# Ledger of designs, part 102: designed miniproteins, single chains, continued (2)

Each design is a single chain, and the fold is of that chain. pLDDT is the mean over its residues in the fold that is shown.

## One batch from the design tools (miniprotein)

Design m7542
Fold by ESMFold2-Fast:
Structure m7542 (fold): chain A 79 residues (1-79)
Amino acid sequence: SEAERKLEEIRRIKREVLGLSEEEIERQLEISRGIAEVLRKVGEVFELELQVKEGKLSEEEVEKKIKEARELAKKLVAE
């Protein structure tokens, strides 16, 4: 709820300062949420790459996570 209030304040600034329509702001927030999810998956991949370099995980497990991140990115672009 606090995060939702801050997002509404940012939305107001985008409308008033940048002259964006409410529809444009809504679409931009939707895209931003999708990008955040992709970045989260990329972070997981980087952590797994470090573990592979230390000999703790297989390359196959890293490839699986990279594939998941790519699928999320493709889905976002297709929308």
Scores: mean pLDDT 71

Design m7543
Fold by ESMFold2-Fast:
Structure m7543 (fold): chain A 104 residues (1-104)
Amino acid sequence: SEEEKKKIQEKVNELTAEALRKIGELFDLELKKKEAERNGDEKKLKEYEFKIEEVKLEIEALLEKIKIFQKNPFTEEEEKKIKEIEEELKKKLEELKKEYEEEK
């Protein structure tokens, strides 16, 4: 229906805006990483490397979700795939945090 298409487009727009914000954050973190490298600040370098990997995983998940929401019709199968992407992202972020905290 036209209402369903509108709701899908709104979700795609929301996810796209979030992805663009995260890409901007990634750009800022890459600049901060280069500054830490120039200053020989190994602690900040590792912190920014960790944050860069978190943001990259978040962007990847957002892009995968956008691709699924762009499929029409959007069914319970697509909803399940979105949930699986979110659960996998959570798992990967938890693994990254553990690795960073153990090295800190």
Scores: mean pLDDT 86

Design m7544
Fold by ESMFold2-Fast:
Structure m7544 (fold): chain A 91 residues (1-91)
Amino acid sequence: SPELQEYTDFYGEFLHGVATGETTMLKPASEELRAALRAAREALAAYRETGDKAPAKAALDRAIDLLGRELGWSPEIVADVKNIFHSELDS
């Protein structure tokens, strides 16, 4: 569906942002969002080494909150995106 494609495209762009500390297809990211994406990348790397999900979830939530603010997402979309990423970590 178009909505599933949008979620897939966002997931890929978000993961790219986490991996590189940059976004390529979104509007120019703020310094605060770029810092949050780098923090999420570091927390995900720590999770891969330690298995501690809590810092990774917190860092992802912060990055998603900032991204949602910059893209004008509703609170419901922000919550849905957080749930998708939390489910990936809980898999």
Scores: mean pLDDT 72

Design m7545
Fold by ESMFold2-Fast:
Structure m7545 (fold): chain A 68 residues (1-68)
Amino acid sequence: MSPLEELKKKIIEGFRHLIEAGDVIPEEVLRAMVLHELDKYLPEASEEEKEKAVEEVMEEVRKMEAEA
């Protein structure tokens, strides 16, 4: 699994715990947090790869919120 895929999984797992705790994160804050983690741990990744990863994480988190 690529470092990007591993980081996406860790970010999603982190948000899952926040959602289970009853936290509601505003859309722009959630997006900023995901981008911050990508920039912090994968600064060498391309902008396109980071944007795609942000969208994939956002989609997964919103699915989890809808199910909770």
Scores: mean pLDDT 76

Design m7546
Fold by ESMFold2-Fast:
Structure m7546 (fold): chain A 65 residues (1-65)
Amino acid sequence: MARREVEEATAESVLAYVEKLAKQSIEDAVKAAQGGAEAARAGGWEYLEKVMEDKARELQKALEA
């Protein structure tokens, strides 16, 4: 289904961007992932929302270490 394929491709691109940010600033990467989850929720992109929430949680754990 074309819509799902576009969402998955978008999630991969956004994840790559967040991972790039995490190498420079984990705090900025957490904010970017949280913002991405909020935008995905507003747009009804459930898969992208879940992926961004999981990434934000992972990065938050790294900040606490």
Scores: mean pLDDT 79

Design m7547
Fold by ESMFold2-Fast:
Structure m7547 (fold): chain A 92 residues (1-92)
Amino acid sequence: VSEEDFEAEVLAALALIQAAIVKKYPNEYDPRWPALLRRAVELVKKAYELNPDIAKPAMEGLLEAARLASTHPDPQIAKAAREVAEEVEKLL
């Protein structure tokens, strides 16, 4: 495993942790969720540039979380989630 592969695994793991929090509380109102989702997409994009095969499971997990959050009653959270889902879908 190269340093790049290790970095990709760490970035992917961090994105999956963020996705898991969103999936556990999909309807909870938290003003930090838009920033959390945007940080997760940046992490998976960097992981994808380093190693797409390592990034794919994290991207799939983030896409599931973003799709759940896209139905959130808060328009700001729903908008951020839709934007994240669209960006991840373009990479898959």
Scores: mean pLDDT 77

Design m7548
Fold by ESMFold2-Fast:
Structure m7548 (fold): chain A 66 residues (1-66)
Amino acid sequence: GGEVLEESDRYVLVRRGDTVVAYDTSPEPLTPAQEVAILMHALAVAVEEGLKDARLVRGVTPEEAR
């Protein structure tokens, strides 16, 4: 599995190699603005961790993100 960097009720950020993957665990569909906000946060975390990339993956449970 990946290293969990941050967990909330809406997303989990997981380090997978050189990438921060933001898994959307939200029970309700995200708005486009919420998707952009989560991806921008994941990109900021990637920069802080010295990583190259960030991605958003939709429609997973917290267990599937780990």
Scores: mean pLDDT 77

Design m7549
Fold by ESMFold2-Fast:
Structure m7549 (fold): chain A 73 residues (1-73)
Amino acid sequence: SEKSKKIAYAIASEAADLAGDDELADEFSRKASGVSQEDVENATREELEEALKLLEKAGRKKAAEIVREKLKK
């Protein structure tokens, strides 16, 4: 769904920010308009997997690892 895509961008943005990539975090955050912190905290496995794909396509190894860690839990 459109909301699930936005949640994936919000997750990817948070992971990029935690990895120190402020530019990518800002870019993904702009695509995540209307997503709350609760949406990110309650993200589905599918939304986490989509966020991982976004970070892997962008070549961001550290941010991708943050999302992989969330997928293990």
Scores: mean pLDDT 83

Design m7550
Fold by ESMFold2-Fast:
Structure m7550 (fold): chain A 74 residues (1-74)
Amino acid sequence: SLDEIIERLIETARRLGNLEAAKELQERSKTLKSVTEAFNEAVRIARRIKDPEQRQALLLEVSRLGVEYARSVK
């Protein structure tokens, strides 16, 4: 579900130590109306992370979650 995807994205950002990214995702969660919007917002937030290693790690995890979601939809 959309809520589950948003929660997983927030948890991923927290796990990677990006607390500000997690907060922004939580605040934006109220305006997100689709899974596509949730992934697009997560990518936008991740691209603003200044540390290239942390940025790449979050982008990779977001991409993996997106692929898993696409495979789960029939």
Scores: mean pLDDT 82

Design m7551
Fold by ESMFold2-Fast:
Structure m7551 (fold): chain A 60 residues (1-60)
Amino acid sequence: SLERQSSILFTVGGIYASAGDLDTAIALYQKSLDLEKSIGDTEGVATLQKQIDKLKQQKA
């Protein structure tokens, strides 16, 4: 399911973020966010956007 795919991408993105690979983590979270948008999961979109914003701040 799209929800399961989004959850996997979120988990893997978190692993890359913890390893310091912020570019890969942002890309994975963005893919997860796009899936959550496609199914109308407003809460999931908000959570992923916060994580993306946090990682972008770490890159700046």
Scores: mean pLDDT 84

Design m7552
Fold by ESMFold2-Fast:
Structure m7552 (fold): chain A 62 residues (1-62)
Amino acid sequence: MDAELLERARELKERMIRVLENAGFEVAAEPEIIALRTMDDEAALSQQLAALARPVAPVVPA
């Protein structure tokens, strides 16, 4: 895999967390974000970032 791409993903992860914190979101309550911060495995980091940055599907009302 491209190491430069993974390093970019790590920077994007940190920026996203800071943006969410500044916007008042409780990032500490998000298990995905907690796992992402704790996990330094580059392959797992890339997959976690893909999960967090996935396209948001429209909310389907119950």
Scores: mean pLDDT 60

Design m7553
Fold by ESMFold2-Fast:
Structure m7553 (fold): chain A 87 residues (1-87)
Amino acid sequence: SLVEQARAKVELAAAMARSAGKATAVGDAILAAFELALQDPEKGIAALQASRDGGVDAFTELGDEAGRKAFEALMDEAISLVREAAA
C-alpha cells in the first residue's frame, strides 16, 4: 500500500537522521509526524515537511552533502506517498 511504502521511507530517513548523532530529535519528530499523518493528514504532512527541513539543515551543518541529498529524496518521496494516500 502507499502507506506501507511511505512508512518504509520515513523509517529509513529517521534512521539516517539518528545515525548522524546530532539529528536524533529529527528522527523522532519524523516518526511522530508520520503517525500524526495517518490520523490527521493535513497536520501530519505539515509536520513531515518541518522535520524534512530540519533534517536538511542538520546534514548541511555537518557538511554531509551525500547524506543531505539521500535524506531529502526519502522525505520528499514519503510526503508524496502520504499526500497520494490522503487524496
Scores: mean pLDDT 84

Design m7554
Fold by ESMFold2-Fast:
Structure m7554 (fold): chain A 104 residues (1-104)
Amino acid sequence: SKVREYAEKLLELQRKLVEAVRAGDLEAALEYARQLAEYISTIPEELRLLVQQELARLSRGDALLAPVIALFEVILSESDSLEEAIEKFAELLVQRIQRLLAQE
């Protein structure tokens, strides 16, 4: 399933992002978050809801993992450019993971 392929790729990128934050490698973390945003932008709009639902199922309630498609779409709608949306998404997602890890 193409929906499953998109969801699995997003899950893999989110896991790499979390590992980079855990390692204190903020440059790598921001780069993985940018890759997430760029990858979401390539997903056909009509598939995004189905991919988000599959991603939620695959994440198994892991609180460190975010509804990244819904988050990116909100940020994109409030941004003047795709480049601005990617940077805002990356900063917010990394900061979210840092806050959650500080509570462990």
Scores: mean pLDDT 87

Design m7555
Fold by ESMFold2-Fast:
Structure m7555 (fold): chain A 85 residues (1-85)
Amino acid sequence: QQQLREQWRQTIRELVESLVEQGLITPEEGEKIRELLEHAIDTGDFEEARKKMLELARDETAKNAVRMLVDSLRRTHERLREERR
């Protein structure tokens, strides 16, 4: 379980860094998004993280990127939870 948590945090960091490199979000926004997603992985509460991240997004492009990121992570999280059963 700890290994999966660390893998998730690494995946989140890589995805956030990619968005920053593409210019879709700022480095400051990326740090906040990373923290929110790591918390969501820990609690399983992706709905609250999504809401907070949308509040941080500067424009529609950033909001769309956040929505896609959350959907991708939610699907992967659900799949991994089932695989652990």
Scores: mean pLDDT 71

Design m7556
Fold by ESMFold2-Fast:
Structure m7556 (fold): chain A 91 residues (1-91)
Amino acid sequence: MLTEEERMEKLIEEIFDLLSKGKGVITKEDLLALLRLLLPDVEITDETVEALIKGVDKDGDGVISKEEFKEYLKATMSLQIVERMLAALSA
């Protein structure tokens, strides 16, 4: 049996791998694609995505590492939302 934290980390890792497409990082385009899948009726602005990246990107290189992505989602998202993200990317 996995703890809630361990289960969340595994889901986030799968989301990262699907979203990054083997690049080892998440780009602005990858994040836009994810947000559009989760919120199809909401206009996701360039400014919103840029602010999100700036809040997570500790290296300042304009991309999000796996570790930064895990930390951010664990701090801001519920397990239920993370499960929805994986389902959307897997469909």
Scores: mean pLDDT 73

Design m7557
Fold by ESMFold2-Fast:
Structure m7557 (fold): chain A 74 residues (1-74)
Amino acid sequence: SLEEQRRKALEEADRLGRLELAHAIYVMKKRGELTDEWLEKLAERAGLPVEYLKSITDEEAEKARQELEELRKK
């Protein structure tokens, strides 16, 4: 149904948002600019607890970059 398709689209948007957050964390970490204050601001903007962002592993953040690049190639 259209409603079910819309729900799946929203779930994919949530996943994409998570990938973008993980990628942003990865980039900031590589620059040596990853701070607790920056994470708190990002969490507030995203409407998520900062502990959630801190749970993202380095491996997950690196994979997020590759996934986003592949999506943009299409």
Scores: mean pLDDT 74

Design m7558
Fold by ESMFold2-Fast:
Structure m7558 (fold): chain A 82 residues (1-82)
Amino acid sequence: SAAREERAREVVRRTLEEVLPLAERAAEALAAGDRAAAAEYLREAARILERGAEELAALGSPQAEAARRMAEEARRRAEELE
């Protein structure tokens, strides 16, 4: 349905608006040698991506799997920075 498709697009847009600044902050922290801060930003990004994936899955969006994979990657990168 058009309404479901529009809600899915809104979830994607909102998720990216929240995640992209965190990815930039993580990159800045890494450039400054602050691995702990980078890990914290990546963990927060993973949490937001996981929430987005769950909302997309509830809407039946094919984007749910992509969001889940991005969340897993962000979590792995954060763990590597311990």
Scores: mean pLDDT 90

Design m7559
Fold by ESMFold2-Fast:
Structure m7559 (fold): chain A 94 residues (1-94)
Amino acid sequence: MPSAEELLEELERLFEEKKPELSEEVAKQVERFIELLREMVREGKETGDEELFRLAAAGARYGIELLKNLSSYSDKEFLSQVEGAIRLLEKERE
């Protein structure tokens, strides 16, 4: 399976590709989500915590699926999904 870093790179590439289709508010929330995943990968490297890499990989996979299915969501539904993912990851990390 791809590593957390490889999944994060795929998510970042897909986000840049889809960015013109996103509202400014949605784009900012996706950027915040990606930054959280980057911090989790960095923290995992510093602490050797494999669970942080697993959480970051799961988050990246979820973000990729959301962006691939962008046309299936309204802006509000998409925002709700991204904000929910951020809250869940912050809770699992803390």
Scores: mean pLDDT 82

Design m7560
Fold by ESMFold2-Fast:
Structure m7560 (fold): chain A 76 residues (1-76)
Amino acid sequence: MELPPLQPGDSLIGTWEEDKKPTVRLHNSQTGEIRTYEFDSAEEARQAILAAAGPDDAIAIFKFKGGELLLVVAQE
């Protein structure tokens, strides 16, 4: 599964936990649109998010017990 290229105002939030299907939410702050994507593995979700992010986009990774949250914010 591939994510669309990020547009200005877009943000991606990927969350994955042990024994759960990873999910990624794409939200656009300008339009208010939210799209949700499911992946078969955390690695597929991580690679899809990183492929969608541009070189100037902000990326933050949060590790918690039993899971991970990855946030990408496209520049406006």
Scores: mean pLDDT 76

Design m7561
Fold by ESMFold2-Fast:
Structure m7561 (fold): chain A 82 residues (1-82)
Amino acid sequence: MRKEKLRIELEILKSLFRMEKSLLERIYPKLKPEEQKEAEEKIERLDRLIEEIDRALNDESASAEELEELVKRAREELKEVL
């Protein structure tokens, strides 16, 4: 089923974002002030995406189209990590 595949992709993306957030939080005290501001903004974006993914995964009424759009947004954020 399409929704099941999308849910698996969202769980993987959420795990990747949690790892990225943890790494940013660990290096944060060693960053320059300008880099700290960029890290804070990225951590906030990651937190919002993780929260959105958690809501979608816990919402049985979420449509396949809504999940697909969230996967697209999450994958776009992941491209900026590379």
Scores: mean pLDDT 81

Design m7562
Fold by ESMFold2-Fast:
Structure m7562 (fold): chain A 61 residues (1-61)
Amino acid sequence: HMERVERLGEFREKVVELFKNNDWEGAEKLIDEAKAAAQSEEEKGYVDTLREIFEERKKKA
């Protein structure tokens, strides 16, 4: 459980860094990869939340 949460946290940090660099293509790809790797409904929900944040950030950029 903790290891899964830590792994998803690392994805979030990488996505945030890509946002700071305005690398929208890289951020989208990383989110898609994280969603493909998600094995539980909880993990999928977390990735879906990241996707929503990404879309909102991209619209406001």
Scores: mean pLDDT 72

Design m7563
Fold by ESMFold2-Fast:
Structure m7563 (fold): chain A 74 residues (1-74)
Amino acid sequence: SRAKELALTAGLLGATEAGYSPTAEQAKRMREAVSAASLEDVPDAIAEALRADGASPETVEAARAGAEAALAQV
């Protein structure tokens, strides 16, 4: 859905601003996790994918906040 795409984009932007640089495979897995989640669970799905990849707590929080803010606008 468009809302999930916006949330994923905002989450990834937040993560990269916090210093995270995902590989193509990591980005693909995160996209798959978001696609499997319900809309309201998208921030948690992004956070879980980042934790699985070893991202810092700051990166995880930045990604979750970005995704949550995007969902608040749809």
Scores: mean pLDDT 82

Design m7564
Fold by ESMFold2-Fast:
Structure m7564 (fold): chain A 55 residues (1-55)
Amino acid sequence: GAEEKRAKYLAKVKAALDAGRTDEAVRIILEVYDEDPELGEEVAREANRYARARR
């Protein structure tokens, strides 16, 4: 379902951020946004919160 898709994409984005691959994280978010703008916004918001919390 939508929750499973969100968790899956978030896991990929967080893994990219953890690896210092910000370019990859951004590409994943843009891909999600292109297919599902609402899901893309949610993933972007959570990814930004995650990155900020790790500073």
Scores: mean pLDDT 81

Design m7565
Fold by ESMFold2-Fast:
Parts: C-alpha cells; structure tokens; sequence
Structure m7565 (fold): chain A 87 residues (1-87)
C-alpha cells in the first residue's frame, strides 16, 4: 500500500541520515568510510525507486521531488566516491 511505501521511505531516510553523520564523523578523523558511502548510495537508490512508485500511484508531486532529490544526492555521492578512488 502507499502507507507501507511511505513508512519504508521514512525508515530508509532515517538510516541515510545516520550514515551521513557517520561518514562526516569519519572525515573529521581523517578516515574515508567507503563502506558507508556504498551503503548510502544503495539506500538513496531504494528511496528514489520507492518515491517514483508512489508518484506513479498517487500523482503527488512531492514524491517526484523526493525522487529527484535522492537521484541528485546519488550523483553527488558517486562523484565524491570516484574522486576518493582516483586518489
């Protein structure tokens, strides 16, 4: 149901927030958390997919915005990962 998808997005969003905090804390200590970055990308892809599904089911433009924001963050995080791997 739409409510189940919304609940999953909310749970994934909380997990993504924790991962962002862990990645930033590692950076403050001079550590690159590549595992955390990969997990964040996977969570954002799931959020984007669920938001697109909700948009298709409901027509609510908020879900399209959520999907677009998640996809933008994926591009930014992947670009950062590529920089770290090239270094």
Amino acid sequence: SAADLEAEIAALGREARRLREEIEEAKKQGVVDLEGVERLIALLRRIAALARELYEQTGDPLYRILADLAEQEIREVEAERERLLAE
Scores: mean pLDDT 87

Design m7566
Fold by ESMFold2-Fast:
Structure m7566 (fold): chain A 72 residues (1-72)
Amino acid sequence: SDEENRERATAGVDGGLLGGEGLAEYLGQKVEKIEKTITATTGTVTLTTDKLVITQVADVNSGLGTTTISPA
């Protein structure tokens, strides 16, 4: 639904940093295949695509993992 798409973008997905519902939804599906979870205690997460480089700083206690961003 539309609400879920908006909430997904604002849920702290890297796509939300640059603004892009499409990017946030795309990342959500990619995270489903991730084998390792990113913990907020790290510090910096850098996403690099063909032309887009996104750097996100993680400093919260709950990590940006599959259990938070993915529905399953």
Scores: mean pLDDT 41

Design m7567
Fold by ESMFold2-Fast:
Structure m7567 (fold): chain A 61 residues (1-61)
Amino acid sequence: SPLQQAQQLYDQLKQHIQDGDLVGAHQYLTQIGRLTAENPDNPELQRLFIEAVRLVVEAEA
């Protein structure tokens, strides 16, 4: 499902943040964003994307 794909991408995003690879984290964020845009009626995907954005922004601070 799109949600399961996004959850796997989110796990990779978190790993890259922990490793200090913000470029890699942004690439996974972009992929989650595309999945969210392709599934506009999925509120769980929208919530996951918002959380992923917040995590990346906090890591860049």
Scores: mean pLDDT 87

Design m7568
Fold by ESMFold2-Fast:
Structure m7568 (fold): chain A 94 residues (1-94)
Amino acid sequence: SHHEELRKLLEEIVKAIEEGNIEKAKELFEKIVSLGDESAELAAMVLAEYAKHSKDKETAIKALEEAAKIYKEKGLERLYTFLETVKKNLEKKL
């Protein structure tokens, strides 16, 4: 189902980030954005929550930066601004 596919993609993104595989995370983000705006919004929220609780802040910041670039390239300006704000707040805690 569409809902199960989205859930699996979100789990794969978190796993890719935890493994430091930012290239795979980027490919999975692009795939989620292709599913529609609601899927892109959910992915942004999941990534933001993951980043706030991540012990590896450097890898989390890189993931936020790459996802924000994808959202900007796709014209999703609100999601871009949201992830940039999360990134800046995370960088202040370093």
Scores: mean pLDDT 82

Design m7569
Fold by ESMFold2-Fast:
Structure m7569 (fold): chain A 81 residues (1-81)
Amino acid sequence: SDFEKEFKKVLEKVRKENPTANYPTLVEKALDRFKKETGKSLEGKKITIVTDNYGVGVANGHLIKKILESYGANVESVVYR
């Protein structure tokens, strides 16, 4: 989708600017930057998170869900493989 393409570009910029940041922190910074650059909100956007069912993947899935919900997204499911 256009949202995924735009968000991925912002995430790549944020990654380069923050090489030592963990993934949840990169997602939060990318969401802030995406809102600033595009003016688009996550309010009411339905999102599914897909992550690993072990260790760091589970913890990151929970943190990313909290971050997305704090930006107004509706996290419908977290899928563990």
Scores: mean pLDDT 74

Design m7570
Fold by ESMFold2-Fast:
Structure m7570 (fold): chain A 100 residues (1-100)
Amino acid sequence: SAADKETVARILKVALETGIKILELKLKGASEEEIEKVRKEGMEEIRRLMKEAGVDEEVIETVLEEMEKFTEYALKASDEELEELKEQLEKAKEELEKKA
């Protein structure tokens, strides 16, 4: 890959942490405004990291669109679906940290 493994791991970590935080906020009944703030901050950090890594703008936009779809899904999901997804993302983060 054009990006080094450490940069890819950092981008994935930011994406997973942002996703987990969105799910936690939704489960706690946080406002859509608070959830949107977390999404925007995470997306800006990912855009910055990917751009600095020399990732093509088209690929960056695709990744950011997927993050927007994830947030839309989370806003509509049941508490059971949110808890299951959170557990999956937390396990993915743990595995990423073991390999980094």
Scores: mean pLDDT 82

Design m7571
Fold by ESMFold2-Fast:
Structure m7571 (fold): chain A 86 residues (1-86)
Amino acid sequence: MEEELKEIIEESEERFRKEKERMLTTGGFTDEEMEEYKKLVEELIKRYQEVLEKSTSEELKERARRLIKEIRDFEEEIKERYEQGK
């Protein structure tokens, strides 16, 4: 169980990092890209919430909380960039 939860965190971190890099390097956000990103964020947050619910490790729970915050902070940043591009 804990190993599976750790893998969820690590895979989710990698997916988010790659998507973040992609969005930052393309220099633009289409409506379709914003919708895809929102779906990814929802999926990742659900996985982190599962870690918070099922894990007995405070270290994994702390990592999940920090990753949720990082995702939310970045979502706010890209939303501001998208609104400015209107």
Scores: mean pLDDT 76

Design m7572
Fold by ESMFold2-Fast:
Structure m7572 (fold): chain A 85 residues (1-85)
Amino acid sequence: SPLAELRKKAFELEKKLMEKLTLDQYIEVRNAVYRAAKEAVENGDYEAAKQRLLDFMDKLNLTPEEKELALELFDVYVEIRKLEK
């Protein structure tokens, strides 16, 4: 199932973020990614949702690698939400 493969990819990305971030940072980033993915799909404005997520991550002083993992997770969550419609 395409949905099952996307959920597996989300789990792998979440695990990588948990290995790099503190628990508190991980919870904040994951919640921001969930919110951004919901906004992207419900409002249809992917670029605005992505920019809001980038602005949030800049305030947390994440490394470029950590930001890239969070953006990959955002894309995966967007695709999961589209398939669940």
Scores: mean pLDDT 87

Design m7573
Fold by ESMFold2-Fast:
Order: sequence, then structure tokens, then C-alpha cells
Structure m7573 (fold): chain A 60 residues (1-60)
Amino acid sequence: SPDEERQAYIDSAKNLLEASNGNTKFVYSVFRNTTELSDEEILEIINEALKELGLEEAEL
């Protein structure tokens, strides 16, 4: 389902953020190169992952 696919992307983004010490540009580039998601969709996924990790929006 779309909700399960979206959550899988968020979980993947969380793992990439933790592995890269919060490098949002790196995570964005991975999604851009490995998925057919739009730039807006990738940004929404990254922002939700940051929120779920308890990271401050001020670090974006």
C-alpha cells in the first residue's frame, strides 16, 4: 500500500541520517539517484525522518 511504501522510505531515510550524522544533502542525493520520487516528495520524507528522530528543524 502507499502508506507502507511511504513508511519504508522514512525508515530508510532515518537509517541514512543516523549513518551520515544528520547529513541531509547526502540522504537527498541517495534518494534522487535510487528512486523515482520528486524533489518535493524526497524533502517531505527527510523532514518526517528528522522529526521521528527528534532532530531540530533548525539543523536543516
Scores: mean pLDDT 79

Design m7574
Fold by ESMFold2-Fast:
Structure m7574 (fold): chain A 59 residues (1-59)
Amino acid sequence: SKAEEAAKKGAEEAYKAGKAGDVDAAGRMSQLGVEEGGGEEAAKMTEEGAIRGILEGNG
């Protein structure tokens, strides 16, 4: 669905931001996942992507 695709896109962008060490951008991209119509599930997937990126990029 469009919501699922938006959630995946948000998670990927948040992962990239987190991996680059931009924690603030990763958090904002989590919010964008909700705003693109993915709702709470999209926000959760985007947040998990951001956390994974931060851990893999800076761990």
Scores: mean pLDDT 69

Design m7575
Fold by ESMFold2-Fast:
Structure m7575 (fold): chain A 62 residues (1-62)
Amino acid sequence: MTTVTGEAVRRPGESLEQARFRARAEAVEKALAAGIAFSEVVAEEVRVEGDTVTVTLTLSDA
């Protein structure tokens, strides 16, 4: 199991859901850039602090 984290700051006129999608995309991009091969996303944790959305993905590399 490998954990990757992405972060996005909500833009003016952007919904929290849109910021979450951007944060999740960053987490996936970090996994790909690190050469992490994974079969599925086992868990997704979303944390919001003000306008900052942090998405942590737990990946199964089995």
Scores: mean pLDDT 78

Design m7576
Fold by ESMFold2-Fast:
Structure m7576 (fold): chain A 68 residues (1-68)
Amino acid sequence: MLSLEQFRTFLTAFFRHEIAEARAAGVPAEELLARLDRAVAQMSRSLSPEERAVLQEVHAEAAAEIRA
């Protein structure tokens, strides 16, 4: 079981990697935001409320980085 701190660190690194890969592939910001929203919605269904709160924070940070 990951601590919430380890989970946050993992999610931050994961989203940064996905964003970098998508940008390198020429994915537009709007499509990238839509993909991120879909991924977050899918992940949230299997998470605890505490993990879901961390996911929401990391999602907001990633969306801001993409210029949501």
Scores: mean pLDDT 80

Design m7577
Fold by ESMFold2-Fast:
Structure m7577 (fold): chain A 81 residues (1-81)
Amino acid sequence: MTATIRGLALRVGDQLRVLFAAIIDGEVVAEGELMLPASASVEEIVAAVKEAARRLMEERGIHPDEIRVSESLVASIREAL
């Protein structure tokens, strides 16, 4: 079972606000928001979003074999930094 994370990133001063949803088989199974320093790398932000999505799914009893961050969200993060 693969979870795909979709969302968008917005620059808010010296922070990045990431709004995301975890999707399995076309259904939204978890939604979340993170505030991260804009000094972080794209890779650090992507890793933090992936970990937050994993925890939110675990709280709902969902344990995906794989978690993928969508290219559209990665692009949104790059553009917001």
Scores: mean pLDDT 87

